# Designs tried in a protein design run: designed miniproteins, single chains, continued (4). Part 111

Each design is a single chain, and the fold is of that chain. pLDDT is the mean over its residues in the fold that is shown.

## One batch from the design tools (miniprotein)

Design m15847
Fold by ESMFold2-Fast:
Formats: sequence, C-alpha cells, structure tokens
Structure m15847 (fold): chain A 89 residues (1-89)
Amino acid sequence: SAVEELKKLMSEDSQKAVDKAIELLHKYGLKVTREQLASMTGAQIVELASKVPEELQEEVKEILLLGNIAIGVIALEEAVRKTVERLKE
C-alpha cells in the first residue's frame, strides 16, 4: 500500500518520505505544503483528514502524521550536523 511504501521510506530516507507524503496528500485533494506539514498539530491533522471520504480518513491521518514526523527528523538531523560543524572550527 501507499502507507507501507511511505513507512519504508521513513526508515531509509526522510527527505524522500516527506516528498512521498506530500504527493499522496495531493492525490487525495489535500494541497498541503511542506511548511504546513512541519507546523501541523494533532488537532489540525484530524480536521484536515475529515475533508476526505470517511473510508480514507485513517490512511490520510497516518500519512499526515508520518510526513510531520519525517520533517521533524530532517530538522533534528540538520541541527545536529550544524552543531558538529561548529565544534570542528
């Protein structure tokens, strides 16, 4: 499934996971940007998922949550890299 592919990308490449999550959301008619996905609260995830047919809401919630997590991982990795670069000066 699309969610299973996204979960595999989450473990392999967080950047590709974010891109895949956004593509899947756009396929479901949700024009979510990377910036919106990064700042999204749990309540906003539930509200946004309510805009798709009920049969797809659980899958869309999972995609939104996984995309939000993947962006968080990227931000943490960038912060760690920047800190290591400063320590090597």
Scores: mean pLDDT 82

Design m15848
Fold by ESMFold2-Fast:
Structure m15848 (fold): chain A 58 residues (1-58)
Amino acid sequence: MSEEEIKERLMKEKGLSERQADSAVEALKSGDPVVLGNLRRDLGLSEEELAELVAAVS
């Protein structure tokens, strides 16, 4: 999945703006456990969903 596809998915499924989706993709690429934990909480992601998104941006 491309970064654009991830952004579009987050915008449609989680109601994020384009800017918020860009920030979420950068957070996914950071590899920082604190940042990823905050993103998971804010977007209501499961641990499996978060892991799939991290793998997709890597």
Scores: mean pLDDT 79

Design m15849
Fold by ESMFold2-Fast:
Structure m15849 (fold): chain A 65 residues (1-65)
Amino acid sequence: SKIEELLAKLKELSEDPNASDADLTQTALEIMKEAAKDNVSKEELNKLIAEISEYWARHLRLKAA
């Protein structure tokens, strides 16, 4: 699915030391747009938010010197 493809991209960005905050933000926004378009359940939406938050946490840890 498009959401799975975007989550895979977000994961790759979270592991890339050259990825910017803008790259992760844009990809996260695209995931949320696709979730709205697909009319996902509240439970699935919460799961997506948690996964996005974990990738953001990874990105921030990777940027810590």
Scores: mean pLDDT 84

Design m15850
Fold by ESMFold2-Fast:
Structure m15850 (fold): chain A 90 residues (1-90)
Amino acid sequence: DPEALREAARRLAEELEREFERKVKAGEPMSPEELALWTLARRIANMSPQEIEELLRKVEDAKANETTPSGLAGLDAIEAVLARLRALAA
């Protein structure tokens, strides 16, 4: 359900934004993994259901055709975020 996925992404992004505010005030560094997770979650939260369906289709197509190490790492990161959002939406 793209709407459930979008709502899960919005909640995750808001949770990460609160954690980032806390870390900034405490002088703690944010991890690259947390920043990537937040960036993708916020992007999905701002997408329409149609755009989310297109994203899911493009990710599956890219997984079948991608051979570069950087492209595979990017797809793994996207897939991990989508799996977490699906778990939150269930």
Scores: mean pLDDT 77

Design m15851
Fold by ESMFold2-Fast:
Structure m15851 (fold): chain A 110 residues (1-110)
Amino acid sequence: DRAAELEAQARWTAENSARFLEQMGMLGEIASLLSKIKELIENNSDVNEILKLIDKLEELIKQAPFLPPEMLDLVKEIKENVESNKEKALELIDKLLELLGEVRDRIWNS
């Protein structure tokens, strides 16, 4: 049935486009939040404000099952270092941003 085949193909295309846009939107939100956390650390802002944003970042990553599990481990390590070792926290944020870029490139080129 040609009509049923065309409808199935249209639904498949719409579902894949919606998933792609949702994933790209989530990557953008995570990248924006990481950049804000980095800015606050570099400016020696209130640690409680930084920790609140890290908690929001952790929640966003938990809601993104397409992300590597190493990203959640990196967020936890950033949280552990933000008060005691800001330089290491910044290095870990840069590593997370690099991994996020790799995920984005894989999704974009898939």
Scores: mean pLDDT 84

Design m15852
Fold by ESMFold2-Fast:
Structure m15852 (fold): chain A 87 residues (1-87)
Amino acid sequence: MTPEERALVAALRELIRAGARQEGLEVAEADAERAARDIAASLIELIKAVGAEEALARFREMLESEDLSPEARAAAERALAAAERLA
């Protein structure tokens, strides 16, 4: 993984954990890491398929459509910023 890909995975892992906390749930670090890597890989493939501008627009719309707590929203903003650095 590139440094930018690692930053995206770290930001997505934090988003997954913040979302779980919103639901009163604990997520194992290994499960959050696996899910974050899967999401990052899907986003990278979407960038290759439709281009960075369109892929990032879809990712932003997905995050904006979610009913997120303030903590999860802040984590989502960090994940979006990390994804923008891949473009």
Scores: mean pLDDT 82

Design m15853
Fold by ESMFold2-Fast:
Structure m15853 (fold): chain A 64 residues (1-64)
Amino acid sequence: DPRLQRAEAEIRALEESDPRTAAVHYLLLGHEYEKLGRFDLAREAYERAGRLFAALGDEALAAH
């Protein structure tokens, strides 16, 4: 799906500058891939979201 490919590229651009927004958008992207039966791409999107949320959690913990 060209719309989902464009969305993924935009999310990748946000990973360093706005990782929280990128993580949320990866969850939405994974959900859209699941609707299309693309469970391989859905899993990759969810794993990327999980890694970004984990990094954000570790940063918040380290700040205290």
Scores: mean pLDDT 77

Design m15854
Fold by ESMFold2-Fast:
Structure m15854 (fold): chain A 100 residues (1-100)
Amino acid sequence: SLEELIEKFAQALSDNFKDLTEEEKRLVAAAVYVLTKKYGFSLEDVAEMLGVSKEDVERALEEIKTNEEARKRLVEVFQKLGLSPEEAEKLADFIVEEAK
């Protein structure tokens, strides 16, 4: 179910990334980095792929690790991308845990 949720997120991101604000894009880029770092993707690789700066991804990643409001914003962005509230909370919790 987590793997299916990540696949659903990837599809939603492919369809809707261009409609995100710059703040939402950097949060999503940090989330993508957390989900892909185990496959050998660097912060620079993910930043380049998504058209954001490495510095923006690093900043968003630290916010996700240390700031409860950043986690809540991540949940909101996942819902905006088309995840249900339950799916958005589950994915955000996984990302926060993996980011640490």
Scores: mean pLDDT 84

Design m15855
Fold by ESMFold2-Fast:
Structure m15855 (fold): chain A 80 residues (1-80)
Amino acid sequence: SAMEEEQLKIGQKTIEHLRQLKAFVEEHMKDEELKKRAVELLDTAIKKMEEAIANKDFERFYAVLAEADAQLEELGDELR
């Protein structure tokens, strides 16, 4: 359906944005421990989201995205 095709495109774009964020963190984050944690978190989220998209499991896709967002926010808070 057109809605499913649109969700697949949004999902692929979201995954690409997370890959860009991961690359940015790898290049620019100076704290090696935080960089490692952020990279591992993003890598895990990307892999789970790619698997969800392959299975057209959009509920799982958004659940993984929400979990990753919360974990990144918590990681940011640990810096203060």
Scores: mean pLDDT 84

Design m15856
Fold by ESMFold2-Fast:
Structure m15856 (fold): chain A 99 residues (1-99)
Amino acid sequence: VDEEKLKEIEEIYEEIKKEAEEILKLSDELMDKAKTLDQILYAIAAKLRAIGYVEDSELILEKFKQGEISGDEAIKKLRKILEDLKKLKKDLEEKLKEV
């Protein structure tokens, strides 16, 4: 079951990286199209949050591999990060419609 948990964790991690890459592209697009300082700052904040979520997910994966957290705890934490990234992407897409 540890091997099965590792596979699930790695699959969620790959999805997190994919969502973060999409946010980076959208944030760069928002920065290019921005008409206000608030829009530029929002784009920068979104980019930094995406980077931070990837770093947090890497730490979670490492803690699981070291036996510091259970597979169930790692999966819950990673799924929460993934949901937060998906929300951030939707918010960023909505901001892009306003420019």
Scores: mean pLDDT 88

Design m15857
Fold by ESMFold2-Fast:
Structure m15857 (fold): chain A 62 residues (1-62)
Amino acid sequence: MEDNARYAAILAELLRAEGRTDTGIGNQDPFTPKLPPSELARRAAEAYAAGLSAEQVRAALA
Protein backbone atom coordinates (compact mmCIF):
# COMPACT_ATOMS: atom_id res chain seq x y z
CA MET A 1 0.00 0.00 0.00
CA GLU A 2 1.06 3.59 -0.58
CA ASP A 3 1.78 5.80 2.46
CA ASN A 4 -1.52 7.67 2.06
CA ALA A 5 -3.43 4.39 1.94
CA ARG A 6 -1.54 3.09 4.97
CA TYR A 7 -2.47 6.12 7.07
CA ALA A 8 -6.11 5.80 6.01
CA ALA A 9 -6.08 2.07 6.84
CA ILE A 10 -4.62 2.73 10.31
CA LEU A 11 -7.26 5.38 11.00
CA ALA A 12 -9.96 3.00 9.76
CA GLU A 13 -8.82 0.30 12.23
CA LEU A 14 -9.02 2.77 15.11
CA LEU A 15 -12.44 4.03 13.97
CA ARG A 16 -13.72 0.46 13.62
CA ALA A 17 -12.62 -0.38 17.17
CA GLU A 18 -14.42 2.71 18.53
CA GLY A 19 -17.48 2.24 16.30
CA ARG A 20 -17.98 -1.37 17.33
CA THR A 21 -18.23 -0.27 20.97
CA ASP A 22 -21.05 2.14 20.03
CA THR A 23 -22.99 -0.10 17.62
CA GLY A 24 -22.15 -3.57 18.95
CA ILE A 25 -23.51 -5.54 21.87
CA GLY A 26 -24.85 -3.44 24.75
CA ASN A 27 -22.70 -5.40 27.19
CA GLN A 28 -19.74 -3.31 28.43
CA ASP A 29 -20.74 -0.37 26.19
CA PRO A 30 -21.99 2.00 28.96
CA PHE A 31 -18.67 2.06 30.88
CA THR A 32 -16.17 1.22 28.14
CA PRO A 33 -14.08 4.37 27.62
CA LYS A 34 -13.91 5.64 24.05
CA LEU A 35 -11.28 7.84 22.48
CA PRO A 36 -12.39 11.31 21.36
CA PRO A 37 -11.84 12.10 17.65
CA SER A 38 -8.74 14.21 18.38
CA GLU A 39 -7.08 11.35 20.30
CA LEU A 40 -8.02 8.89 17.55
CA ALA A 41 -6.35 11.08 14.92
CA ARG A 42 -3.30 11.52 17.15
CA ARG A 43 -2.93 7.76 17.65
CA ALA A 44 -3.30 7.17 13.91
CA ALA A 45 -0.62 9.77 13.13
CA GLU A 46 1.76 8.31 15.73
CA ALA A 47 1.29 4.75 14.45
CA TYR A 48 1.85 5.94 10.88
CA ALA A 49 5.00 7.85 11.88
CA ALA A 50 6.30 4.76 13.71
CA GLY A 51 5.96 2.76 10.48
CA LEU A 52 3.17 0.50 11.73
CA SER A 53 0.76 -1.17 9.32
CA ALA A 54 -3.01 -1.32 9.83
CA GLU A 55 -2.64 -5.00 10.76
CA GLN A 56 -0.07 -4.17 13.44
CA VAL A 57 -2.36 -1.46 14.86
CA ARG A 58 -5.28 -3.90 14.92
CA ALA A 59 -3.11 -6.52 16.65
CA ALA A 60 -1.96 -3.97 19.24
CA LEU A 61 -5.60 -3.06 19.98
CA ALA A 62 -6.58 -6.72 20.39
Scores: mean pLDDT 63

Design m15858
Fold by ESMFold2-Fast:
Structure m15858 (fold): chain A 91 residues (1-91)
Amino acid sequence: MIEELALEAVREFLEYYGLDRVTPENAYLVGLKAAEKLKEAGIVSDRQARMAGLAAGNKIKEAVEKYGPLTPEQAGRLVAEAIEELLKSLP
């Protein structure tokens, strides 16, 4: 569920802005959009969503800087991993 919602959020973000890849410049915006979608789905609270967006954005940015621009599928997986790990550490 988290991975599916994360992938949908990444795809929606890229399509809305006329983009086809996640880059270092949009990594944090993608993370924030995914966190917003999870908040709308009732999976995270408003406070958790802000933390989740930052964690996801950091993970995406590191991957893009190492491996180049990411596909929606690659970015969605990384977002899901970051958010799932954050939720396991809370509270």
Scores: mean pLDDT 81

Design m15859
Fold by ESMFold2-Fast:
Structure m15859 (fold): chain A 65 residues (1-65)
Amino acid sequence: SEKAERGAKAVKEASGASEAGAKAAGQYLDRGNGSLAGAATVTMGGASGEKAEKGIKAAIEAGAY
């Protein structure tokens, strides 16, 4: 969905996560699951927890959550 793509871009740019992790996070945000989005940013995307939080915040500000 457009929301998931917007979330993925915001997560990738703000956290430095990989494309795969950012896409997974975007899909979880579109489904309303911020916890799984954060986990995907860390485990799949390779971002630290602090950077994952920045990524999720950026996605919320972009209207993806």
Scores: mean pLDDT 81

Design m15860
Fold by ESMFold2-Fast:
Structure m15860 (fold): chain A 98 residues (1-98)
Amino acid sequence: IRLSPQAQQQLQQAIDFLRNQGNYALGDITSRDNGRQTIDRLGRQVSDISGSDTIHTISHLTDDGNIIILSSGGPMTNDQIRQASRLTGEAARLHSLS
């Protein structure tokens, strides 16, 4: 599964936002059937790199039946959660327009 170029850029903005706030983050797109496996994989990678046992996951469905997933290591503030969710949701919307 490949993100549209605009959706990929938007997901990267969500990742960069969290990393600039001090929270290591990774994102990916996957099928709904692979959602749990992708969440587990990203969570392990984020935990290994950040050294944090606290993993926050944000996911948004796309109109093509896929899921965009963003995982962050460490505690998130309410402002970080809102902004990361907004950016990830915009990535899902942009992918659906492609």
Scores: mean pLDDT 84

Design m15861
Fold by ESMFold2-Fast:
Structure m15861 (fold): chain A 83 residues (1-83)
Amino acid sequence: MKLSLEEQAEIFREKLKKQLEEGDEELKETVEALSEVLGISKEEAIEYIVKVYVDMSTNRAPPKEEDIELFEKAEELVEKKRA
């Protein structure tokens, strides 16, 4: 019991790092955009994504409005870089 929370965080963190190492450009752009929006490092942006994922999967709460707004801003930055 409750071990699933830490296990999920570790698995998801490793998955994200592996995707970035494999050159997932979309994920890289998302991490960079979140880093800019939050004013944090790319490593901290990855940890933020992990935390949000774990909170959603374990707390069974709907997505927080603040988190939705942050991801929307990150998406806008990615689109502006493409335009």
Scores: mean pLDDT 70

Design m15862
Fold by ESMFold2-Fast:
Structure m15862 (fold): chain A 78 residues (1-78)
Amino acid sequence: SEKELAARQAVVGAASNYEDEKKIEEYARTASEKLGVDFEEALRILREAVERVKEAIDDNEKNVEILEEAVERLLELA
């Protein structure tokens, strides 16, 4: 679905730019606009996912779990 794609792009984009706070905010804004969700809630979800990915340190299975959970949380808000 277009909403799932938008949520996934925001989550993956933020996680791929985990050291760039401005980029994370840009992905949260895009997700807010495309999904019709609150910006502050989208930003919170993306920041939490980024922090968890940073703690996982190249654990691919754990990273996939973290990203999928963040996608689901954005879709539940939408």
Scores: mean pLDDT 84

Design m15863
Fold by ESMFold2-Fast:
Structure m15863 (fold): chain A 62 residues (1-62)
Amino acid sequence: GMQEQLDRAIQDIEDEIKKLNLPDEVKEKIMDLLNQARQEKDENKRIELIKKAVDLLIEAKS
């Protein structure tokens, strides 16, 4: 279902971050957003938290 898809998206982002040579502070901020998304019960809020994590990752790679 949608929750399984969101959980896989969170795990995929976490795995990508672990492979990238990013500053620890940036990794911590992204991981905080992903952990918030894991704990969030509202699907729309989970999606917004995942989007914020992705945006931070894109900015960090720029």
Scores: mean pLDDT 83

Design m15864
Fold by ESMFold2-Fast:
Structure m15864 (fold): chain A 85 residues (1-85)
Amino acid sequence: SLKEKFLNEARKILKEEGFSDETIERAIQKAEEAYNQALKNGESELTALRTALDAIVDELYEEGVPLEKIKKVRQKLVDAINKLL
């Protein structure tokens, strides 16, 4: 599924950027919850993927990750979504 492909690529990106397994699993859990909720609300798969991406970014911001690192991760996640479409 597009959800599984995106979440797997997001895990890989976060691991390559040096995040802990604990941070990665928190971010991915929030991303999956956001994706599922967007679909439940009748949103498109593309909107659900974007909502999942935003949930990852929000988690990193809440954990105090520097903005420049968040920008880099966000760009890689955007590129991941574009490759799935």
Scores: mean pLDDT 89

Design m15865
Fold by ESMFold2-Fast:
Structure m15865 (fold): chain A 78 residues (1-78)
Amino acid sequence: SPMEEALKRLLEKFKKLYDEIKPYLTPEQQKEADKLLKEAEEIVKRAIEEGTIKAYIKAQFRMLALSGELYVLLRQSL
């Protein structure tokens, strides 16, 4: 579905951001980023499995929040 495709694209963008920031992170921050990546994958998987508009919208907001947490890690490393 178009909403499933949009959510998969958000996960791809999150993974790209994770890869781009990884060289700037400490080992401790890398462990935190790994947890955020696993959470992002789980959020997308569960939303697709539920397949409701409400689940997709909720997942989009949660993905935005997790992306913000990756940027916080990056800012703390600078």
Scores: mean pLDDT 87

Design m15866
Fold by ESMFold2-Fast:
Structure m15866 (fold): chain A 100 residues (1-100)
Amino acid sequence: SEAELAERLKAEIDRLLAEYLAGKISVEEFVERVLALLEEALAASTDPAFQALLQRLIAAVEKWGKELLELDKEDREAAARAARTFVGLMHAELDRALAA
């Protein structure tokens, strides 16, 4: 179900964020793996509204990911804060879709 997909996405994105913040994966790997999770969820979803949300999140991560890559080179702490903020916004969008 879309609810199960969203909960799995939130959990896996949180795991990737934790690995990035701990320095276990690069910023490039973090962005690539988040995009892969969203694309897998899009392929698994049968709900047009949820598919549209996932497509918007994919576009947002592609754009935001480029900014995060540049920020990570210059200010690792600012990149960490930006990543936490963006993941929080993704959670809010997914939660909003589940509440409807």
Scores: mean pLDDT 87

Design m15867
Fold by ESMFold2-Fast:
Structure m15867 (fold): chain A 87 residues (1-87)
Amino acid sequence: SQSELVEQLEKLLEELRKLIEELREMIDAGAPREEIEKKLAEIQKVFAEINKVYSQLSEEDQKKFEPEIEELEREALEAYLRAADRA
């Protein structure tokens, strides 16, 4: 049902926010490259799941969640660029 898809998306968005915050903390703490790469892989997996669920939503629900998804995509890109600058 649409309500189940919406609940699933909300849980995935919450998980994504947590992973992005954890990535930022790892970067700030100088975590090893391998651990940062693992966290980036987890973030990519959650984004793939979000995209799958989002594509199944009604147009009205898609419009409702689009701003939050776009914000998280920007935050993830910023964190990715910070991680990529680590030598």
Scores: mean pLDDT 86

Design m15868
Fold by ESMFold2-Fast:
Structure m15868 (fold): chain A 63 residues (1-63)
Amino acid sequence: MEKELEENYEETLELKKSLSEEDKELIRKASEAGFSEALLNMAKAGLSDEEIAEAAREIVERL
């Protein structure tokens, strides 16, 4: 099921293999907040691991 939160999260991690455990937690929290597809689309667009982690942090900080 291609747009489920867990599937989007796992695919983002497959694309971004250099993420720290802290960054992975931020991405999980942002995904749980409804941004899983947005983060995956950013990863597919070629944003760096650092850029994806920063986007997730900004999302979590604005919750």
Scores: mean pLDDT 79

Design m15869
Fold by ESMFold2-Fast:
Structure m15869 (fold): chain A 61 residues (1-61)
Amino acid sequence: GPLTPKEAADLTGAALRAIGDALELSLQGKKGEAVAEGSTGNVATAKSDGKGNIEVKIELP
């Protein structure tokens, strides 16, 4: 079924944290991966290529 409002909020918060960390790495010219977990167990990953590119992946259970 659809995510609950709480699950959606938690996942959004996790995604924003991962994106922020990956942006910081990208601004430093560094490759790296930022991972943030929501309280419901949903995981958001953001990856910096160190060249101004960021890839975001969200996996639902």
Scores: mean pLDDT 79

Design m15870
Fold by ESMFold2-Fast:
Structure m15870 (fold): chain A 63 residues (1-63)
Amino acid sequence: SAEEILRRLAERMGVSVETVKRSLQQILTLSGRGRRAAVAMLAKEVGVSEEEVYEALRYVASL
């Protein structure tokens, strides 16, 4: 689930789930190309798939 992805991102980044949500909200403010670059960088840094990051972004956008 998207909530499990958020928890996994928080654990791997060493931050709170609230901090992850805030970071994803910032990515949502970026233009299409900038958003894609930010997603790719976050996925690589944390060691998750870009698809998982996009699922988390869609969830946060729905809040």
Scores: mean pLDDT 85

Design m15871
Fold by ESMFold2-Fast:
Formats: C-alpha cells, structure tokens, sequence
Structure m15871 (fold): chain A 97 residues (1-97)
C-alpha cells in the first residue's frame, strides 16, 4: 500500500540518520562522516523522492503520523542521547497531529 511504501521510505531516511549518529558516537571525524554520506547519497535521494511523491498522495497529516511512528521505532533501537532525541522528536510530531 502507499502507506507502507511511505513508512519504508521514512524508515530508510531515519536509518541513514541513525548511521551518521552512530559514526559520530564512535568518534568518526567530519571527513569520515562526509565519506559515509557520499556513499549513501543515491539511497538518500531515492528515499527522499519516494517520500515527496507519496506525501502528495497521502497528505501531510498521514506523513507526519508515519514519521512519528518511525522516530519512535528508532528511539527503541538506539541507545543513549540519540535515542532520547528521537523520542523527543516523535513526541513533538505526535503533539502536532
């Protein structure tokens, strides 16, 4: 379904963000993070284009609801300050719905 496709695209974008935060937590410098981002540029672009297309179809409210779900899932998977930040973002999105 369009809803499941949007959720998967949003999950992919959040997973890429988690990867960068994990690299930073492991002591990666800006050069290493830039190299990782460059390696994942095509995936990021494809996911972003899919989100934009599905957002037009499903609307803003459903997109925000799914984004909140994905951030909540990320908060459960990621430990420490990054997990707390994902939980905070999820709560803020839920309060806008």
Amino acid sequence: SAREELREALRRLVDLQVGLLEMKAAGADSEAMAAWAAEHTAELRAAAERVERLREELGEEETLRLLAEVFREAAERVSGGAGEEFARVARALEEEL
Scores: mean pLDDT 80

Design m15872
Fold by ESMFold2-Fast:
Structure m15872 (fold): chain A 61 residues (1-61)
Amino acid sequence: MSEEERTERALENLEAALRAETDPAAQRTYLALGRHEASLLPPELAARMLARLDEVERELA
């Protein structure tokens, strides 16, 4: 599996966990972990991951 495929799969798993979680504190922890993981990626992949996490966070509000 490529780095891009692994990143997309990790993001899909994180989004599923966020949408299943009902505790706002746990949701904030998952979002923080996702943003930290994004910071370790190449800039293009980081930008895509951050944009999707921002969208999910807005949907959960």
Scores: mean pLDDT 77

Design m15873
Fold by ESMFold2-Fast:
Formats: sequence, structure tokens, C-alpha cells
Structure m15873 (fold): chain A 103 residues (1-103)
Amino acid sequence: SALRERVDAIFAEVEEFLAATDFRALSPAELAEAFAWLEGKFRELLDIYFEARAAGDEELVAYTRRAIQRLVALLAERMSEAQLDEFNARLEEVGAEVEAEHA
């Protein structure tokens, strides 16, 4: 599936970014840039997720959900508690916005 390959590509990009980034050493400006980039990647995954839900593609819904869950777990390993709390608040806003776009 082309969308599954897209999910895999986004996952690999985010995993590589998280492995290469020392979040605790970032300045506030660098952290804001990192958060903006991550937000964009999660927005792409959520777009695929809600499109799959609208289409009734249960396999793609489950596949994309697992990718998002795995990335959230990696964020928890790489970020401080305060950074994770801030980013999770942003993800909740993004999730609500993207869901509304697919309603």
C-alpha cells in the first residue's frame, strides 16, 4: 500500500530525527523549531489516520495508530518531562484540528 509506505517513511524520518537530537541541550529557539518539525510529521500521520477512518480502511487505521503510539513512546524516552508535557499539549491541538478537517 502506498499509504503504508508513506507511514513507514514518516516513521523512519521521525525516529532518525529523535535519535540525532539531544532535546535537553536545545535552546528555547531550537526546541521551538524541533517541535514545529515534529508537529508537521505528526500532522501528516494523523491526516493518513483520519482519511483511513473515513474510508473504512481498518487495516491502515490500525497500522497508522501503532506507528503514532511507537513514536509517542520514543518521545517519552528522548524528552524531559516538561518538554514532553508541552509537546503533548501541541499534539492534542493538532489531533483535534486534523479530526475536524476530516469530519
Scores: mean pLDDT 89

Design m15874
Fold by ESMFold2-Fast:
Structure m15874 (fold): chain A 100 residues (1-100)
Amino acid sequence: DKAETERAIELARRLFREEGKRSGHEKVMEKAAEAFSNTIRDPSKIPELQETLREVARYSPEAGRAVARALREVGKAVPKYSSAANYGAELAEREVEKVA
C-alpha cells in the first residue's frame, strides 16, 4: 500500500530529524533517513542502505550510533517496518564496532 509506505517514510524522517537535533549529526541523519526511505519503497535498495550505514560509521562512530538509535525509534513507531528498522540498527551498530 503506497499510502501506508509514505506514512511510514514521513514518520521515519521525523524521528531521524529529532535524533539529528539531539546528536548534532543532522546531515548524516538526513542521508540515513533517505537510504532507509528508499529501502521501504523498494527492497532492492537494501545494499544501498548497508553501504550508507558503513559510510556513516567510518565517518563518525558517534553518528553511526545515532543512526542506530533513530532506527530503533522507527521500529517502535512503525510496527510494519519494525523488523527492517531493527535490522538496520543492528547493521549500524556492527559497522560502528568495526571502526570504533
Scores: mean pLDDT 84

Design m15875
Fold by ESMFold2-Fast:
Structure m15875 (fold): chain A 72 residues (1-72)
Amino acid sequence: SMAAARRAVERLREALEAGDRERATEEAQHSGVAAIIAGDREAALEALELAREGGDEKAYQSVERGIRDGGL
């Protein structure tokens, strides 16, 4: 659902702001999967942008992986 996708993106933002790189990686993958399952392209783009702004390459790659796993 879109609500689940948006919650995953918010958890990613929180993990990035906390500097919790392990949690950011997990929430990044969840956000990518949830966004694609929900058909919420804006949520997927927001997750990628959050990881990019945070300078977290692993989180960025994890969003991309979640997008692939979600059925692109």
Scores: mean pLDDT 83

Design m15876
Fold by ESMFold2-Fast:
Structure m15876 (fold): chain A 78 residues (1-78)
Amino acid sequence: SLSAYDAIAAASRALAEYAEKRGDPETVQAFREIAEAAKNKDFEKTAELLEKHAGDITRVASDPEAQAAIREALAALA
């Protein structure tokens, strides 16, 4: 069954790839850090990183292309 950590890791990895294609290295680093913490099922670290990068997450959540990348990554987990 899909865990919240698996979903966060997959979505964050997809967003890192999206940011890399757009030439945004700081956003790439942020999402890679979130993906790694989620992959390790580290609740405290995942929560800290999500709070730290809330602005980047909010910005990206408004982009239909980024939303499509997240949907594709989550579908691949099924």
Scores: mean pLDDT 82

Design m15877
Fold by ESMFold2-Fast:
Structure m15877 (fold): chain A 69 residues (1-69)
Amino acid sequence: MSSMHPSMREAIEEAERLGEEKGLSKRQTAVVITSAALRAVGAAVDDPSLSKDEQAELLLRTARELIEE
């Protein structure tokens, strides 16, 4: 469950900066972050041993992939 973990917060902040740098609108950036967060949560549900830090890393990695598309 997302409890405002610092690693998750930092990953979201970095994803927002990447979207802004790429010239995405605030809405497009929000969609990217939401999609990346859903993927990270899905991975954690599939593998309960996945730490919050690993979830944050997966979120940021997924956001980068979506922004670079």
Scores: mean pLDDT 78

Design m15878
Fold by ESMFold2-Fast:
Structure m15878 (fold): chain A 94 residues (1-94)
Amino acid sequence: SVEELLEQARELIAQAEERLAQGDVDGALRALGEALRLLQEALKKAKTKEELEQVIELARRVRELALQLPGVRGVGLAIDAIGLILDAELKLKK
């Protein structure tokens, strides 16, 4: 379900935050990548404004954390997160 995908994405984002605080860049990158994948699945299944708004909120958090990674390690993930936000915003306006 969309709710389960969003809950799992929140848990992975929380794990990424903890790993980033510990200096585990590779662990944070993996967790954010998995969270983004779940959010992409949630977007495909999302039917309500509330579900779409949650996808946008969580994708924005993935972008924020990815940009905190050193050098260019998170840039690709941040770009993917921006794309997901734009797709969700477009779907929300329809």
Scores: mean pLDDT 87

Design m15879
Fold by ESMFold2-Fast:
Formats: structure tokens, sequence, C-alpha cells
Structure m15879 (fold): chain A 72 residues (1-72)
């Protein structure tokens, strides 16, 4: 089991982040946690799972967060 953490300079609502975390977790089987910091306008992504689950979840979470930010 592996844990990866990264931060993206994206602005999303806590509701959008919660939905993205749930969808990515369901789709990849990884444990995905998103923490929104509205002061810094960042989202911190923490993913736990197998190496393949973490890689897949990281790519998918990043893409969905960037897509959500682009809708503003």
Amino acid sequence: MKTATFTLPVLVTPEEAAQIAAEVSRETGADVRLEVDPEKKTVTVTITGSEEQVKRAALLAAKRLLDADAKR
C-alpha cells in the first residue's frame, strides 16, 4: 500500500471536491481525500492504495479538479 500527496493551485468548492473524491475513489478503488484551502486557492490531494490505484487516482483527480476550476 502506497500514499501520495500533492497540491494543485485550483479553486473548487468543498462540495465539488467531495464529489470528485467520491467519484475517483469509486472508479479506481483508492482512498482519495481532498482538502480545499480557499485562502491559498489550493486543493491538497491525498491518495492511498496500490501503486496502480494511486497512479490512476492521481491522474483522474487532477484532471477532474482542473476541469472543475475551468468552469468558473
Scores: mean pLDDT 82

Design m15880
Fold by ESMFold2-Fast:
Structure m15880 (fold): chain A 89 residues (1-89)
Amino acid sequence: SEEELAILEDASREVRSNLLKALESPALRDTYVGQARAAVLSALEQVKNERLEKILGLLDAGKVEEALKESVSLDTDLGVEHLKRVVLG
């Protein structure tokens, strides 16, 4: 569960970072979207997660801004879960 949380946190950070770069640098968009997609696929090999599957679907549909918004939302929710574990553990 702790290892699962770490995988999800790493994946959401990598996706967010790459998708922000994709939106800031349209000439390199495909490169950064590809890196975000690779991060999601790598995480999904280790952890089944519906929100990562949703992000993958948005990336495959070319919905970069929506994928970014979903990754930010996921990162926020994971941050809350991390704080709960630190405070209550």
Scores: mean pLDDT 83

Design m15881
Fold by ESMFold2-Fast:
Structure m15881 (fold): chain A 83 residues (1-83)
Amino acid sequence: MKYVREAEKKIQKSEEAFNEGKYEEAMDLVEEAYKYALQAIRNGDLEGALKVLERLKSLAQKIGDEAMVDMAEGVIELVKKKL
């Protein structure tokens, strides 16, 4: 499941950037992780995508990226309806 793994790597790098005070870099990495999560959904990995989207949403909340929180929440609800 390459897309879930790539999303998890981007989330980890975003957490590292956030801890270093690099908020713009952290937000960019969260956006990249979100794109990989959408690719995982297209590939049928709904459970893996849900897991990374929940983690991504929590990180976006800590960063203060409200737009990303809203986007992730919407996709999470759609994925849950398909499980």
Scores: mean pLDDT 86

